# Designed miniproteins, single chains: the designs that were tried, part 25

Each design is a single chain, and the fold is of that chain. pLDDT is the mean over its residues in the fold that is shown.

## One batch from the design tools (miniprotein)

Design m855
Fold by ESMFold2-Fast:
Structure m855 (fold): chain A 71 residues (1-71)
Amino acid sequence: SASGEGGIKEGERLAAQGDNNGAAAAYLSGAHEALKEGDYEGARRAAEKAIEVSTDPALRAAARTLAEKAE
């Protein structure tokens, strides 16, 4: 199953609209769902996307924490 895929798709849509921090939040939501389902690869991928698009230090820190949990 595509754990976190909904969050990734919404994140990509928001990023396309120029909402980088909204995109980061959507990716983080996807990463959290993937972790809850035991999909560590999906969680890490979503967290990395959140790091790439976020300009907010707090969102970047949250994404790094989720990526670390997925290691």
Scores: mean pLDDT 80

Design m856
Fold by ESMFold2-Fast:
Structure m856 (fold): chain A 64 residues (1-64)
Amino acid sequence: TDDQLRQAMQDSADDLEKEAKKAIKEGDWKRAAELYDELSRTYAQLGDDKKAEEYKKKSEQLKK
């Protein structure tokens, strides 16, 4: 069902946020940028355009 898919996407986003924060602490900017790109796409699929834009900007800042 749509609710189950939406919950799975939110769980995925939560895990990606944890991994991105770990990558930042470790100085792995390339990994963090990739994780923020994936977060942006995940939130876009969830219909959260504001969070999708925020994570896209974070990814672009790390890539320069």
Scores: mean pLDDT 83

Design m857
Fold by ESMFold2-Fast:
Structure m857 (fold): chain A 79 residues (1-79)
Amino acid sequence: MTPEERRREAEQAIDTAKSLIENAKKAYEKGDKQKAVRYLTAAYISLAAARYFGEDDPELQARVDELEKEIKEVEEKFK
């Protein structure tokens, strides 16, 4: 992959994770804890891909760290 292709893959994975986190929040608000957990698990997988493709980009790594923190905050809020 070119550096530009890797950057696009990381950005796409980050955007996917953001959408999954949003869907998890909505599922928790509706009381569907099992569905919410599945969305958060998928978000973690997407962030792992973003870390891999963006490993040489500190800004992308920082964005992944922020989203992982958001996932943990969502998990703690809806225990």
Scores: mean pLDDT 85

Design m858
Fold by ESMFold2-Fast:
Structure m858 (fold): chain A 71 residues (1-71)
Amino acid sequence: GELLDLARQLAEQVKELAKSGIPDHPIVYMNLKVMDMIRTQLSGEDKEEVEKLIEEAKEAVKEAVKKIKES
């Protein structure tokens, strides 16, 4: 559905910002909040997929922050 597709786009943007060395960009924070709102509007399989996308995006941010601190 449209909300699931939006969540996928938001997750990819977070991952790209993390890969680009800017995991602290305001868009990262805003996208994760919007994805959580989308999660609350969905049920069943779509909700589980969005929860998975949120966790993957958060992990990408966490790894990027770690790499920056180790550099």
Scores: mean pLDDT 86

Design m859
Fold by ESMFold2-Fast:
Structure m859 (fold): chain A 108 residues (1-108)
Amino acid sequence: SFEKWFEEEEKELEEELEKQGADEKLREKARKALELYREVEEKLEELIKKIGVDELPEKLKELYAKALVLRKELLEKVSEELVEELIRTLEEALKLLDEVEEEIKKKE
């Protein structure tokens, strides 16, 4: 289950944040990054069900791959710069996902 996997990943991140003595602002940003990651994954899964993986824009695939790498790095070393880069990458992916969904609606 993705929900169970997400819960375990969130727990791991919270434990790393505590170990590193992260301040409240960094913890809040890290939680936001995880929520954005979840939203991107859910929207990507729904889009793939509609159009198939081969029809996904290359830019979207690149952004998702980058987000996966940044998420892995964040779990190994929590830093404000990594969290902000992950948030930025995920927000760009969400905008592109919304654009693709609107194009699909217009072609119905």
Scores: mean pLDDT 79

Design m860
Fold by ESMFold2-Fast:
Structure m860 (fold): chain A 99 residues (1-99)
Amino acid sequence: SAREEAARESAEAAAHLRKGVTAYERGDYEEAAEHFREAAEELEEAARAYDALGTEEDRRQAEHLRRLAELTRELAEALAAGDREKADELLRRLQELGG
């Protein structure tokens, strides 16, 4: 179903976020930035999939996923810039929002 597809896309985005975190923990900041960029794009795709389902609840889920995408993109940019202090803060906020 379309709902199952939206949920699958969301799960794929979450898996990509996990890859980014794993790379970050290893100190592979360039690899982490790449995974977080991909995750941000996948979160935006998942948000569009939920919006397409057309309910109020699905639109709220889409908005939540778009906020995750925005923080994830900022995290990727901070890592690419070598700003580890900002990256640490953004990762903490991302984990708090996703929990």
Scores: mean pLDDT 86

Design m861
Fold by ESMFold2-Fast:
Structure m861 (fold): chain A 81 residues (1-81)
Amino acid sequence: MKLSEEEAKKEYEKGLKLREEGRYLEAAEHFAKVVKEAPDSKYAKEAQLELEIILGVVQIQHAVSPSPEIEEMLAKLKELE
């Protein structure tokens, strides 16, 4: 159930790639997995920060350009907290 340091690194790196592609919900799922399943890893703190950044970005996008897709992303991001 808990990830190793190496597994946490792989999940964190997957999250970074997805974030770079603008796939915020999928990126958030990978970061949330690191925080939940590898809380003692050095990647957990970075993953938590990335989750907060994604939530902030999606909230700003919703304020500027609200859409059903962004509303769904916000709802799912709240489930990851």
Scores: mean pLDDT 79

Design m862
Fold by ESMFold2-Fast:
Structure m862 (fold): chain A 68 residues (1-68)
Amino acid sequence: SPVEELKAELEKVAEESVKNKESEEKLYQRMLTVVTRHLAAHPDLPEEEVRELARYARELFEKAVKEL
């Protein structure tokens, strides 16, 4: 599933940013880049899946920021 693949990539990006002690701004830009690329590759994603992805990305970002 495109949503599941994107969730896995977002988790990897967040883990790498935490490991490398990157800034909150850097993490945000990395996650935004991943989301933008996946949405461009899957323009016909259902609205419900896009909403689930947005919710997941926000939760993951907030969790990762606490470890930065």
Scores: mean pLDDT 82

Design m863
Fold by ESMFold2-Fast:
Structure m863 (fold): chain A 89 residues (1-89)
Amino acid sequence: WDKELEEKKENIIKKLLEKGVPEEKAERIGEIYYEILSVMNDDVEKLEKLLKELEEIKKEIPEDSEVHKELEDAIEVLKERVERWKENL
């Protein structure tokens, strides 16, 4: 449901901002996260591209940052979701 996805997006952005991630990057991460969660399984190629973009943004965040670890965990969950969709097409 849209409200639940929007709340997840807002929570991700808020956490990133609280940990010192620039607003532009935090907003972009949140938008990618929202798009991945909202896209249907017929658009798997787009999901894979969004996931790759998220991994590239992760590289710009310091590895010793708690944000880097949280983003890595989020990427792993999203990867699992994409693979599940690929299997059930």
Scores: mean pLDDT 71

Design m864
Fold by ESMFold2-Fast:
Structure m864 (fold): chain A 85 residues (1-85)
Amino acid sequence: MHKIVFDLSKAKKVGEQIEIPGEDLDTGKKFKVGTSSLEEFIKDLLELRPFNIVDVETGKIYLVIPKKVEVEGDKIIVEGELIEL
């Protein structure tokens, strides 16, 4: 299992999407996730819905299967499985 922290305070608009940076606390890998709506993204995470993230260095896409999600202020902490696509 991996623990990834998304920092909503660093979210930025890129075209019609919002990009949120994430960091894997176990590996130090930096990720980003794209969403059209922060509210829908947070709701889907709290419902433990699988989602894709992108490795910022390699451009590789991973599937995240969330097992636990916590929201602490501007930070979302996701514990789950990472599967390279």
Scores: mean pLDDT 85

Design m865
Fold by ESMFold2-Fast:
Structure m865 (fold): chain A 80 residues (1-80)
Amino acid sequence: MAEELRRAVEEARRRLAAQVAAAPAEAKAAATRLAELLLRILEEVARAAETLSEEEVLALADRLLEEARPELLALLEEIR
């Protein structure tokens, strides 16, 4: 599990970087921050997967998403 999650995070990082690079200049800053926020959550989940069970990892992911909710909504508003 942990190794598969780590590979998935690396793939997500590459794909998000390509999308940010393709964004127009005026949206690039907000897109970069959104990508960094999402990658931070994925990295934390991947790290936890090395020591936690699958159920514990899913619970952590849910908590991290809830903690990031106001920042995520603010960034999405900037992209609008």
Scores: mean pLDDT 76

Design m866
Fold by ESMFold2-Fast:
Structure m866 (fold): chain A 105 residues (1-105)
Amino acid sequence: SNLYTLSLLYVQRKIQTLLNNGIYNLEELKKKLEEVLKNVSEEFEKEKENLESELELLEESPEELKNQLIELLKVTLNLSPEEVKEFDEFLDKVVNKIVEKLSKQ
């Protein structure tokens, strides 16, 4: 549960960086996220203390965080309902992959 929330916060941070660097569409965002997440084990350990501090101040549930991230992308990238569903499924896949990888530490 905590590892899922930390993984979601990590993904949220990476998405924000990609959007700030000029990603304009869902396909490019998905591609760049997969590239960023190739080294997730090492990069997560570097950010772990900051992520745990953010988690302690967090009032939202993991579902609320996920919904906020989906809404941010819907507005920022002007996603259709079909693209919102595609991103929701992609986000679950990515977060669960991170959780699985980090659970083996």
Scores: mean pLDDT 81

Design m867
Fold by ESMFold2-Fast:
Structure m867 (fold): chain A 100 residues (1-100)
Amino acid sequence: SLAEARAKRQAKIDELSDKYTEEADRLLAAGDYEEALRVAGVEYLQTIAGLEREDAERVVRVLTELIERGASKEEVKAFLREILDKAAPDVQLLIEAVLA
């Protein structure tokens, strides 16, 4: 059923999120905050949103640049929506919730 398929996908998202959080925490403990964000962000976008590595890396770089320049939450959301149009609707909603 569609409900079973969604539940299985959510369980996989939760599993992968935990894994990427652990890797980010490891790099943060080493004092490399920027690299931790890059690794977790790229892996998350590639694996959860289904982006190719080059696109995921570009998104993380642009997001970092926008945040450093003081871009509004709405500008960041607009950029992510443009890139993530191909992501499953449930994945898009999760990304939008994180940005809210």
Scores: mean pLDDT 59

Design m868
Fold by ESMFold2-Fast:
Structure m868 (fold): chain A 70 residues (1-70)
Amino acid sequence: SKELELEIWEALADAILAIVKHAPNFETLSAKAEVTEEGEIIFEAVLKDKKDPSKIYKEKKVFKPKEEKV
């Protein structure tokens, strides 16, 4: 649905913005976004510290579509 498409777009935009804000200090080795059949968006990023290349950080975010229970 268009509502789900909007949620996916906003979630990805927020995740990308978070990475970009830290870009001067980190090199992005990989960024992957996966949408499950359940409508979950799994965003995974692997970042390397520019000051210490031996330090690698894995960031994972899961965005779930929420239905408001009335």
Scores: mean pLDDT 67

Design m869
Fold by ESMFold2-Fast:
Structure m869 (fold): chain A 61 residues (1-61)
Amino acid sequence: SAAARQALLDEIARWHRKRVDEVDAEKAANPDITDDEYNQKLAEVHRETAARAAAGLAALA
């Protein structure tokens, strides 16, 4: 249903925000994390978010 799809997308958006916040907090707490490592961590969060969205949407089909 459209409602189930929207609820899933809202859940994924909240999960993504939490993961980005965790990566940002880790960088703030650890001065040894380079910009390249930070960007790699963010890229991983984006990949995981896309995979979660794809899997969740497939499960609703």
Scores: mean pLDDT 87

Design m870
Fold by ESMFold2-Fast:
Structure m870 (fold): chain A 74 residues (1-74)
Amino acid sequence: SNEDEALLRVNELIREALARLDANPDLDIDALLAELKARIREIGRELGVSEEALETMLAMAEHVFTQRRRELAA
């Protein structure tokens, strides 16, 4: 389904973003998250996913980055 395809692409983007942050922890985490969210919205529009699915994917990215931010602050 389009939602399954979107989820696979979004998970790949999240993984890539985390790998970039792990390689350079001085990277602007807020800018990286904003870039990631913009790309997730683009995928959602391209694949025509529901608003509910898009909100879920955006929440996943935000949750992962919030958790990573806490780890970096500890």
Scores: mean pLDDT 85

Design m871
Fold by ESMFold2-Fast:
Structure m871 (fold): chain A 55 residues (1-55)
Amino acid sequence: MEKEEIIKEMQKISDEITALVRESRKNPDNREKLLEEIKALSRRFAELMKQLREM
C-alpha cells in the first residue's frame, strides 16, 4: 500500500471514530456496541500507523 493511500485511510478512520464517539454520547443504549466498533477502528488505525512508520 502506498504512503498516500495509508494516510487517506487513516484520515477516514479518524473521522469515523469521531462520529461514533459523538453517537455513543447521544445514544447510551447502544454505547457498548459503538465502543466495540471504535476499538476495532482504533486497532486498524494503529496497524496503519505502524505500516506507515515502517515505510
Scores: mean pLDDT 80

Design m872
Fold by ESMFold2-Fast:
Structure m872 (fold): chain A 100 residues (1-100)
Amino acid sequence: MLSESLKKLLEKLKKDLEEVIKEVLNSDLPLEEKKKKILTELELAIGVLQLYAAVNGKMDELPEALEELKNHVLEVLRSSDSEDAPELIKAVEEYFSKVL
């Protein structure tokens, strides 16, 4: 179970990523640029979680936090009517397979 402070940070990162994903999906950007933007924001969010966990002695909670972040991002993408969503889902799953 995640500590309250890590849960609060995770919920903020989930909300920020959801907003970015929806903005990117509604844009007229090429698929490769959409992948790049989503993966860059995801990498930044994971970096914030890793730094927070390291500084606050919560490294044991990091795998659970990353799994929750992954599941939220994938749910947002799967709920989209965008034709680009399947390829973005694949890119996110491949990215997390290397981090987890």
Scores: mean pLDDT 86

Design m873
Fold by ESMFold2-Fast:
Structure m873 (fold): chain A 96 residues (1-96)
Amino acid sequence: MKTVDVYIVRVEIEKEGASKEEVEETAKRLIEIAHEVGATAVYVKTYDSGTIVLTASFTDEAKAEEFAQRVEEYAEELGWKVKVTREGKRSIDVYA
């Protein structure tokens, strides 16, 4: 058994009247940003209402904060309303 510490960031962005294509392309870019920052895991859910919910985990708190800032900047630039929730540090047990 090995314990791994992760920092979890949840991002919820929305844009009224966004097309399905715009939602999918925006979700793809958010996933790319998470990977560029060094996310260990990324989970994304898109809604036809123009809402994207993305949860990313990082082993480094500074990387989690970098991700939060980059997503907020990207969303604001493209006119998306953004809500970032820092869910904090979580220890997860990995069974070997």
Scores: mean pLDDT 81

Design m874
Fold by ESMFold2-Fast:
Formats: C-alpha cells, structure tokens, sequence
Structure m874 (fold): chain A 87 residues (1-87)
C-alpha cells in the first residue's frame, strides 16, 4: 500500500464523518490504516510513545459508538483528537 501523509489520514476521517453510509467496518479499517501509518512514518520509539494516546482516542471513539453516538460524529471527534496528537 502507498504511504499516506498525516493530512491524507486526517482527510479520510473527515470523509467518514461526512459519509451517511459509514459502517463499523469502515471505521475499523481506517483505524488499522492509522496504526500502520504511524509505524511507517514515525520511529519505533515515537510509535510506542504515540500508541497509548492513539489507543485512548480509539477507545473513546468506540465507546461513543457503543453508547449510540452516530459513527460520523464519533469519527469527527476522533479526527479532531488525532489532528491535535499530530501537531
């Protein structure tokens, strides 16, 4: 797979947040891509440092979805947090 930029990953979360047909499988696939992105673009040490914070954001997103928040709104909140993490 091609290496995505941070901006491209953020744009994909923005697209999920705008998609009325988004599914849990789409969210899971993009979350997996996000973890792969970090392993390709960050050092091993940086990836370890970011993994726990990304895990917190992922758990918050999934908890919101489990509580009945629309997938789009949960993805939008995750995108905002991930953008701050990358800044």
Amino acid sequence: SPVLSDEEILARYEALAADPNVTLDDVDALLAETYHHLTLTQSEEETRALAERLGELAREMLARIAAGVPLQDAARAFRAGFAELLA
Scores: mean pLDDT 74

Design m875
Fold by ESMFold2-Fast:
Structure m875 (fold): chain A 82 residues (1-82)
Amino acid sequence: MNFTIIVEGLTPEQLEEAEKLLSSIPGLKVTKLDDSTLLAIGDLTDEQLDEAIEKLSSIPGVTVVKLDDRLVLATGPSGLKI
């Protein structure tokens, strides 16, 4: 199934780690949109999606939220202010 992972509000160090972790997952295409934002899109299995979420959640200060069955948002401390 096609999944979209949006990563925003991260520090440069957290972003580099997130990019490396997501790029290690087969079938994910990772695009850096700016200095704090990544977009990862791919046809993933449920197991590969769970692995991506676990890897992102392991980064200190990153919060991962499933918005839909096909959409995941990972945010740093600066991305959670409303």
Scores: mean pLDDT 76

Design m876
Fold by ESMFold2-Fast:
Structure m876 (fold): chain A 72 residues (1-72)
Amino acid sequence: MDETMLEIADRAAESVHTTPNPSSAATLLTLAISTYVNLGRLDKAREVARRALSSPHPIVRKLAEERLRELE
């Protein structure tokens, strides 16, 4: 149930910051945020999006900004 999905989201969130490929990082960010939102963990969704604002990849930062706005 929720525990397995939370584990998947946590691993995806960690990989956003360690993945050198910008497209992979954007996909992992989307997966983590969507999973956290589905679990009602808006706190975790905001946390991962906020951390992604510091990404060296422009596409990841832009996606994080859009997601943070939606999570208000």
Scores: mean pLDDT 81

Design m877
Fold by ESMFold2-Fast:
Structure m877 (fold): chain A 90 residues (1-90)
Amino acid sequence: IRELKERADELARRGQEAVAAGDAEAAVEQAEELARLADEAAELGHLGLAAGMYRQAAWLLRQAGPEYEERAEELERRARELEEEARRRA
């Protein structure tokens, strides 16, 4: 999972930089790529990592604008479901 975590950290950082610069389009792009990586991490059983990625992606979408709130809520819901499953398995 080292490569997935490193890639997620890079995408999250770039997304945060886009938000700081006021670049909503770049923030959405990084958020959607992070969400796709989260889907991959979840399929591999890395539930906690995937949940963190979904939460970060949702935050970036909310910073990009109100038109992305539904998408952000969808990703936060996925994160909560994975967090609950991870706690159940522990």
Scores: mean pLDDT 83

Design m878
Fold by ESMFold2-Fast:
Parts: sequence; structure tokens; C-alpha cells
Structure m878 (fold): chain A 82 residues (1-82)
Amino acid sequence: VEIPAELLALAQRAQEAIDAGDAAAARAIAEEILARFPDDPLGQAIAYAALAAAAYLEGDLEKAKEYFEKAKEYYDKFLAEL
């Protein structure tokens, strides 16, 4: 499976933002991933996971759960396409 280098770089930057507690940066990077990789299930899974983490950092547990379920759905789709 070929993973785009740009997607890996964005995923790393999103993780760095989450580790720093920067919910706004994590959300912005997630939105960029969705814009650049709209039809990539792995990209969508990474983006929604970052949105879930951003929501969790902001104390929105309901929204965090919603985004996490979406991330899981896209990750399962990615695995099915292997």
C-alpha cells in the first residue's frame, strides 16, 4: 500500500499539535487533510481522529466520540481496500 508522503507529513504535524494541546492547529491540519485527500480512506481516518482529539482537548466529549466513530469507519474502509 502506497501512502502519500504529504499525508504522512500532515499526520505527523497533527500529532505534534495534539501533543502540544493545540486543538485549533489540530483541527486546521485535519481540515487540510480532508481537502487534499477527500477520496482517501486513510486520509479521512487520520483527519477524523485528529478532529476527535481536538474536540476532546476542548472538553466536547460528545463531538469527540462522533469524530472517533467516523475515524474508525474510514480506517475499516481503508483495511478492506488492502
Scores: mean pLDDT 84

Design m879
Fold by ESMFold2-Fast:
Structure m879 (fold): chain A 66 residues (1-66)
Amino acid sequence: MMVLSEEEMREEGRQLIEGLKEVAENHPEYRDTLEEFIERLKQAIEEKDVEKFLETKREITQFMRG
């Protein structure tokens, strides 16, 4: 699914990474898992892989929800 522009993906990624860092500061028990998500988001942005970005975003949502 290739519906995001590179710039939109970078901007959303930046905001999401900042949010995940904030959650990691408040919940240090999740820090390692959240850092893994941050790294995957950075890789997806660097590779310009919209599908990987959206998949990682979905995984984050599932983790935060359950």
Scores: mean pLDDT 78

Design m880
Fold by ESMFold2-Fast:
Structure m880 (fold): chain A 70 residues (1-70)
Amino acid sequence: SKEKGLEVSERMRALRAEGASIEEIHEAMRDLLSDETLEIAREIGRKLRQIGDGLDAGLAAGDLSGARLE
């Protein structure tokens, strides 16, 4: 449900704010969610990975891609 997906997203953000790694977040989400909700977690994880990869690429390149953060 949307409510459960929102809870997962907020938990991921909280863990990231606490300095947790993407791997740690993945393990925590897997433990929190039942097998029935793993698809939602996988989709959110893919999106988070795309954002992280994009930021790393932008920072390494030193280009204007950082502007998308605004």
Scores: mean pLDDT 63

Design m881
Fold by ESMFold2-Fast:
Structure m881 (fold): chain A 131 residues (1-131)
Amino acid sequence: MEKIQELLKRLGEEQNADLVLLVDVKTQKIIAAYTRRPDLNAELLLGEPISTLMDGNEALRKAWEEFEKNPEKPVVVELTNPTTGKTVQVVIAPIKVDGKVVAYLVVISDASKPADMEKVLETAKEIGSLL
C-alpha cells in the first residue's frame, strides 16, 4: 500500500490533479487517496464509497455512469459547473490483474491543466503490478 500511495502522490503532483483515488471494484470503496485541496482530508476518504464523492461532483457522477457502461475502457469527462464557470476533467482508468479489472484509478483536475491520459494509464499499469 505505501508504494501505491507514493504512485498516487507522484501522479497527482506531476499532473497538477486536485484528487487522485484508487477504488476497489468489488466494494466500490476508496482504498487509497491523494489530494492537493486544503478542504479535503485524504485519510478521511479511505473506506468511504466512491458514491459519497459523487454528491456535489456532477463531473465524477457522469464519468462513473459512462465507465459503468464499459469498465474495460478508460473514460474522460469534462464538465463546466454552471454556478462557478469552472471546467473540471475526470479520468477513470481500469486497473487489471491477470486480465480482470480489480480497481479503478480516478483523477480529477482543472480542465485548463488536464491530466495526460498516457501517464494516467502508465500509473494504472504500475499499480496493477503491485496488486
Scores: mean pLDDT 80

Design m882
Fold by ESMFold2-Fast:
Structure m882 (fold): chain A 55 residues (1-55)
Amino acid sequence: SDNLKNNYNNLLNKGKDLADKSSDYTDRGDGDKMFEYSRKYADYLSQAKSLKDSL
């Protein structure tokens, strides 16, 4: 359905933003924030995968 596809795309976009932030903190040497955003990214990837498996 369009709703599931839209939810999947929204999760992918949010995940990309979190991954980009984790990468930025890695480049800055901020390991704590890198880990925080990396964890959030992993959570969003898991949610996106679950939605994709439902399509």
Scores: mean pLDDT 79

Design m883
Fold by ESMFold2-Fast:
Structure m883 (fold): chain A 65 residues (1-65)
Amino acid sequence: GADLRAGLDTVASSTNELERQRAAVDILEAHDLSPEAASALMAGAGEKTNKDRANQARQAYDASA
C-alpha cells in the first residue's frame, strides 16, 4: 500500500540513520513482511551508502508486494 511504499522510500532516501531505523521498525510493526523482505529492510536501514540502502529497500518492497 501507499504507507508501505512511503516508509520504504524513507529507508532508501534518508541520510539520517535514526530516521531510517524508525521507518524500518514502523514498516515491520504495521506490515506482515516475509522473512526475506524483513531481513533486507533491516540490512538496508543499517547500510552506510544511499545506493546500498536504496537497493535493500527496493528488494524489501519487491519481496513484500
Scores: mean pLDDT 64

Design m884
Fold by ESMFold2-Fast:
Structure m884 (fold): chain A 74 residues (1-74)
Amino acid sequence: MKSKEEILEEAKKELEKKIKELLEKSPKDTPREELAREVGKILNEIIEKYNLDADQVDELNQFAGKKVAELLAA
């Protein structure tokens, strides 16, 4: 059975993949606020899919913010 650490790492990998896909398919003129809303939807879907606890949700949120900032700063 997967450990909490393994589950979180899988969630992070799926989140990174989905954020990258979102940015690749989004129009170049898409507002940052709209991108943030779509990232929030992806986060909620992953949290539900992996049944993450509060600590894992906090780590995933921090990871998402870092990845979005990294990709948008380019």
Scores: mean pLDDT 78

Design m885
Fold by ESMFold2-Fast:
Structure m885 (fold): chain A 110 residues (1-110)
Amino acid sequence: SEELEEETVREMVELAEELIEKYLRGEITPKQLFVQATYYYQQLLEKYLEEEGLTSNENITIATLTAMKIASGVVDLALELERGKISREEAIRKLEEVIRDGVKQMKEES
């Protein structure tokens, strides 16, 4: 449902904001940011697929690949924020777009 998709996107954005803040504070490395984002996003996307009735081995693989792709985008945005190349507001907007596009593509491939 659109409501379930919206809730999943919201949780993924909130997680990214927390991990980016940890990175900006020097608490985690870019590699640790990527690994943590991938791990939690995989769990959130697998839960989304299960609640939509789309759970299969192929769809679990798609969720993993989607999680890695989105996590890579989160790392890229964190690096742009650190360099002052992007505002926090624009980073959140781009993050929401990356997450929404990833979830949509995952649904179309499922």
Scores: mean pLDDT 85

Design m886
Fold by ESMFold2-Fast:
Structure m886 (fold): chain A 87 residues (1-87)
Amino acid sequence: SFEELMNKFGELESQALIDVKKGIQTPKAVETYKQLAELAKQIAEYYRKEAEKLKESDPRRALALEIVADLYEGIARAAEELIKEAE
């Protein structure tokens, strides 16, 4: 469910902050960043799909959902940069 995705994202975000403080280049930290990036992409996809459903009936709401999807895609990109720096 979407609630489960959001809960998992929050837990991984908290773990990523701990891992950054303890050592961003550990295999465990890299795995956390990979999971964070993947969940952020899934959350973005959810909002993109919801936006598509509303494009014809409610274009303003569709645009708002697309903005939120862009935000999560940005988080995924940032996490992917952390992975590249560690690898």
Scores: mean pLDDT 81

Design m887
Fold by ESMFold2-Fast:
Structure m887 (fold): chain A 58 residues (1-58)
Amino acid sequence: EPSLEEQLTRARIFRDTYESLLRMVQTIAPEDTKLQQELEERIREYEEKERELQRKVE
C-alpha cells in the first residue's frame, strides 16, 4: 500500500525508463515497429497512471 506520492514517483521512473528504451530501439532497430509500438504502449500506460494519481493528489 504505497502512498500516492510514492506511486506517482514510481510511475514517473517507469515512464522515463521506457522512453529511454524507445529512443535506443529507434536508433538501433528503426525497422522494428512492433517493439516500438509495444514500448509506446507501456509509456502511455504509465503516463495514464501518472495523470490518474496526480488528479487524486490535487
Scores: mean pLDDT 81

Design m888
Fold by ESMFold2-Fast:
Structure m888 (fold): chain A 77 residues (1-77)
Amino acid sequence: SEIEKKAYEKGYEEGLKAGKELKSEEEREKLREEVEEELRRIEEAIREQNAPVGGSYRLFKAYAEGFLKGLEEAEKE
C-alpha cells in the first residue's frame, strides 16, 4: 500500500508537470487518451490475471491513476 501510494504520488507530480508544460488542449487530450488506454490494458491484465497482481501491475496502475489526476488538475488552470 505504501509503495502504491508512492507510485501514485510520483504519477501525480509527473502528470501535473506534463499538463502544465503542454499549452495545447489537443496535446493534453492526446496524452490523456494514451494514458487512459494504458490504464485500461493494465486493468485488463489484472482482471485476467495475465501477471501476478501483487507485482508491477498494481504499481503501474497506481502511477497511471496518479498521472491522469495530475493532468486533470493542470487543465483546470
Scores: mean pLDDT 75

Design m889
Fold by ESMFold2-Fast:
Structure m889 (fold): chain A 83 residues (1-83)
Amino acid sequence: SHMERLLDELGELGMSESSLESARATLAALTDPRMREVAREMLEASVELAKALKTGELSEEELEKRNQEVLERLEPTVEELRA
């Protein structure tokens, strides 16, 4: 699946096997399609940010800012899930 591919890519970018296994178990436990979609978007954003950080294109301050922007973008979906 696309999410498994994203997890594999995060592993190549330096995420530990224990973190990957934990993330995979969490995804397997997510049965709500909307929560799975949010998780997919978070994984895609994490891969993009990790690549930029590894290449030195992104500072820690810029990483924090982009992480906040991603969270704000996903906020409507999270609010819909809570409602």
Scores: mean pLDDT 69

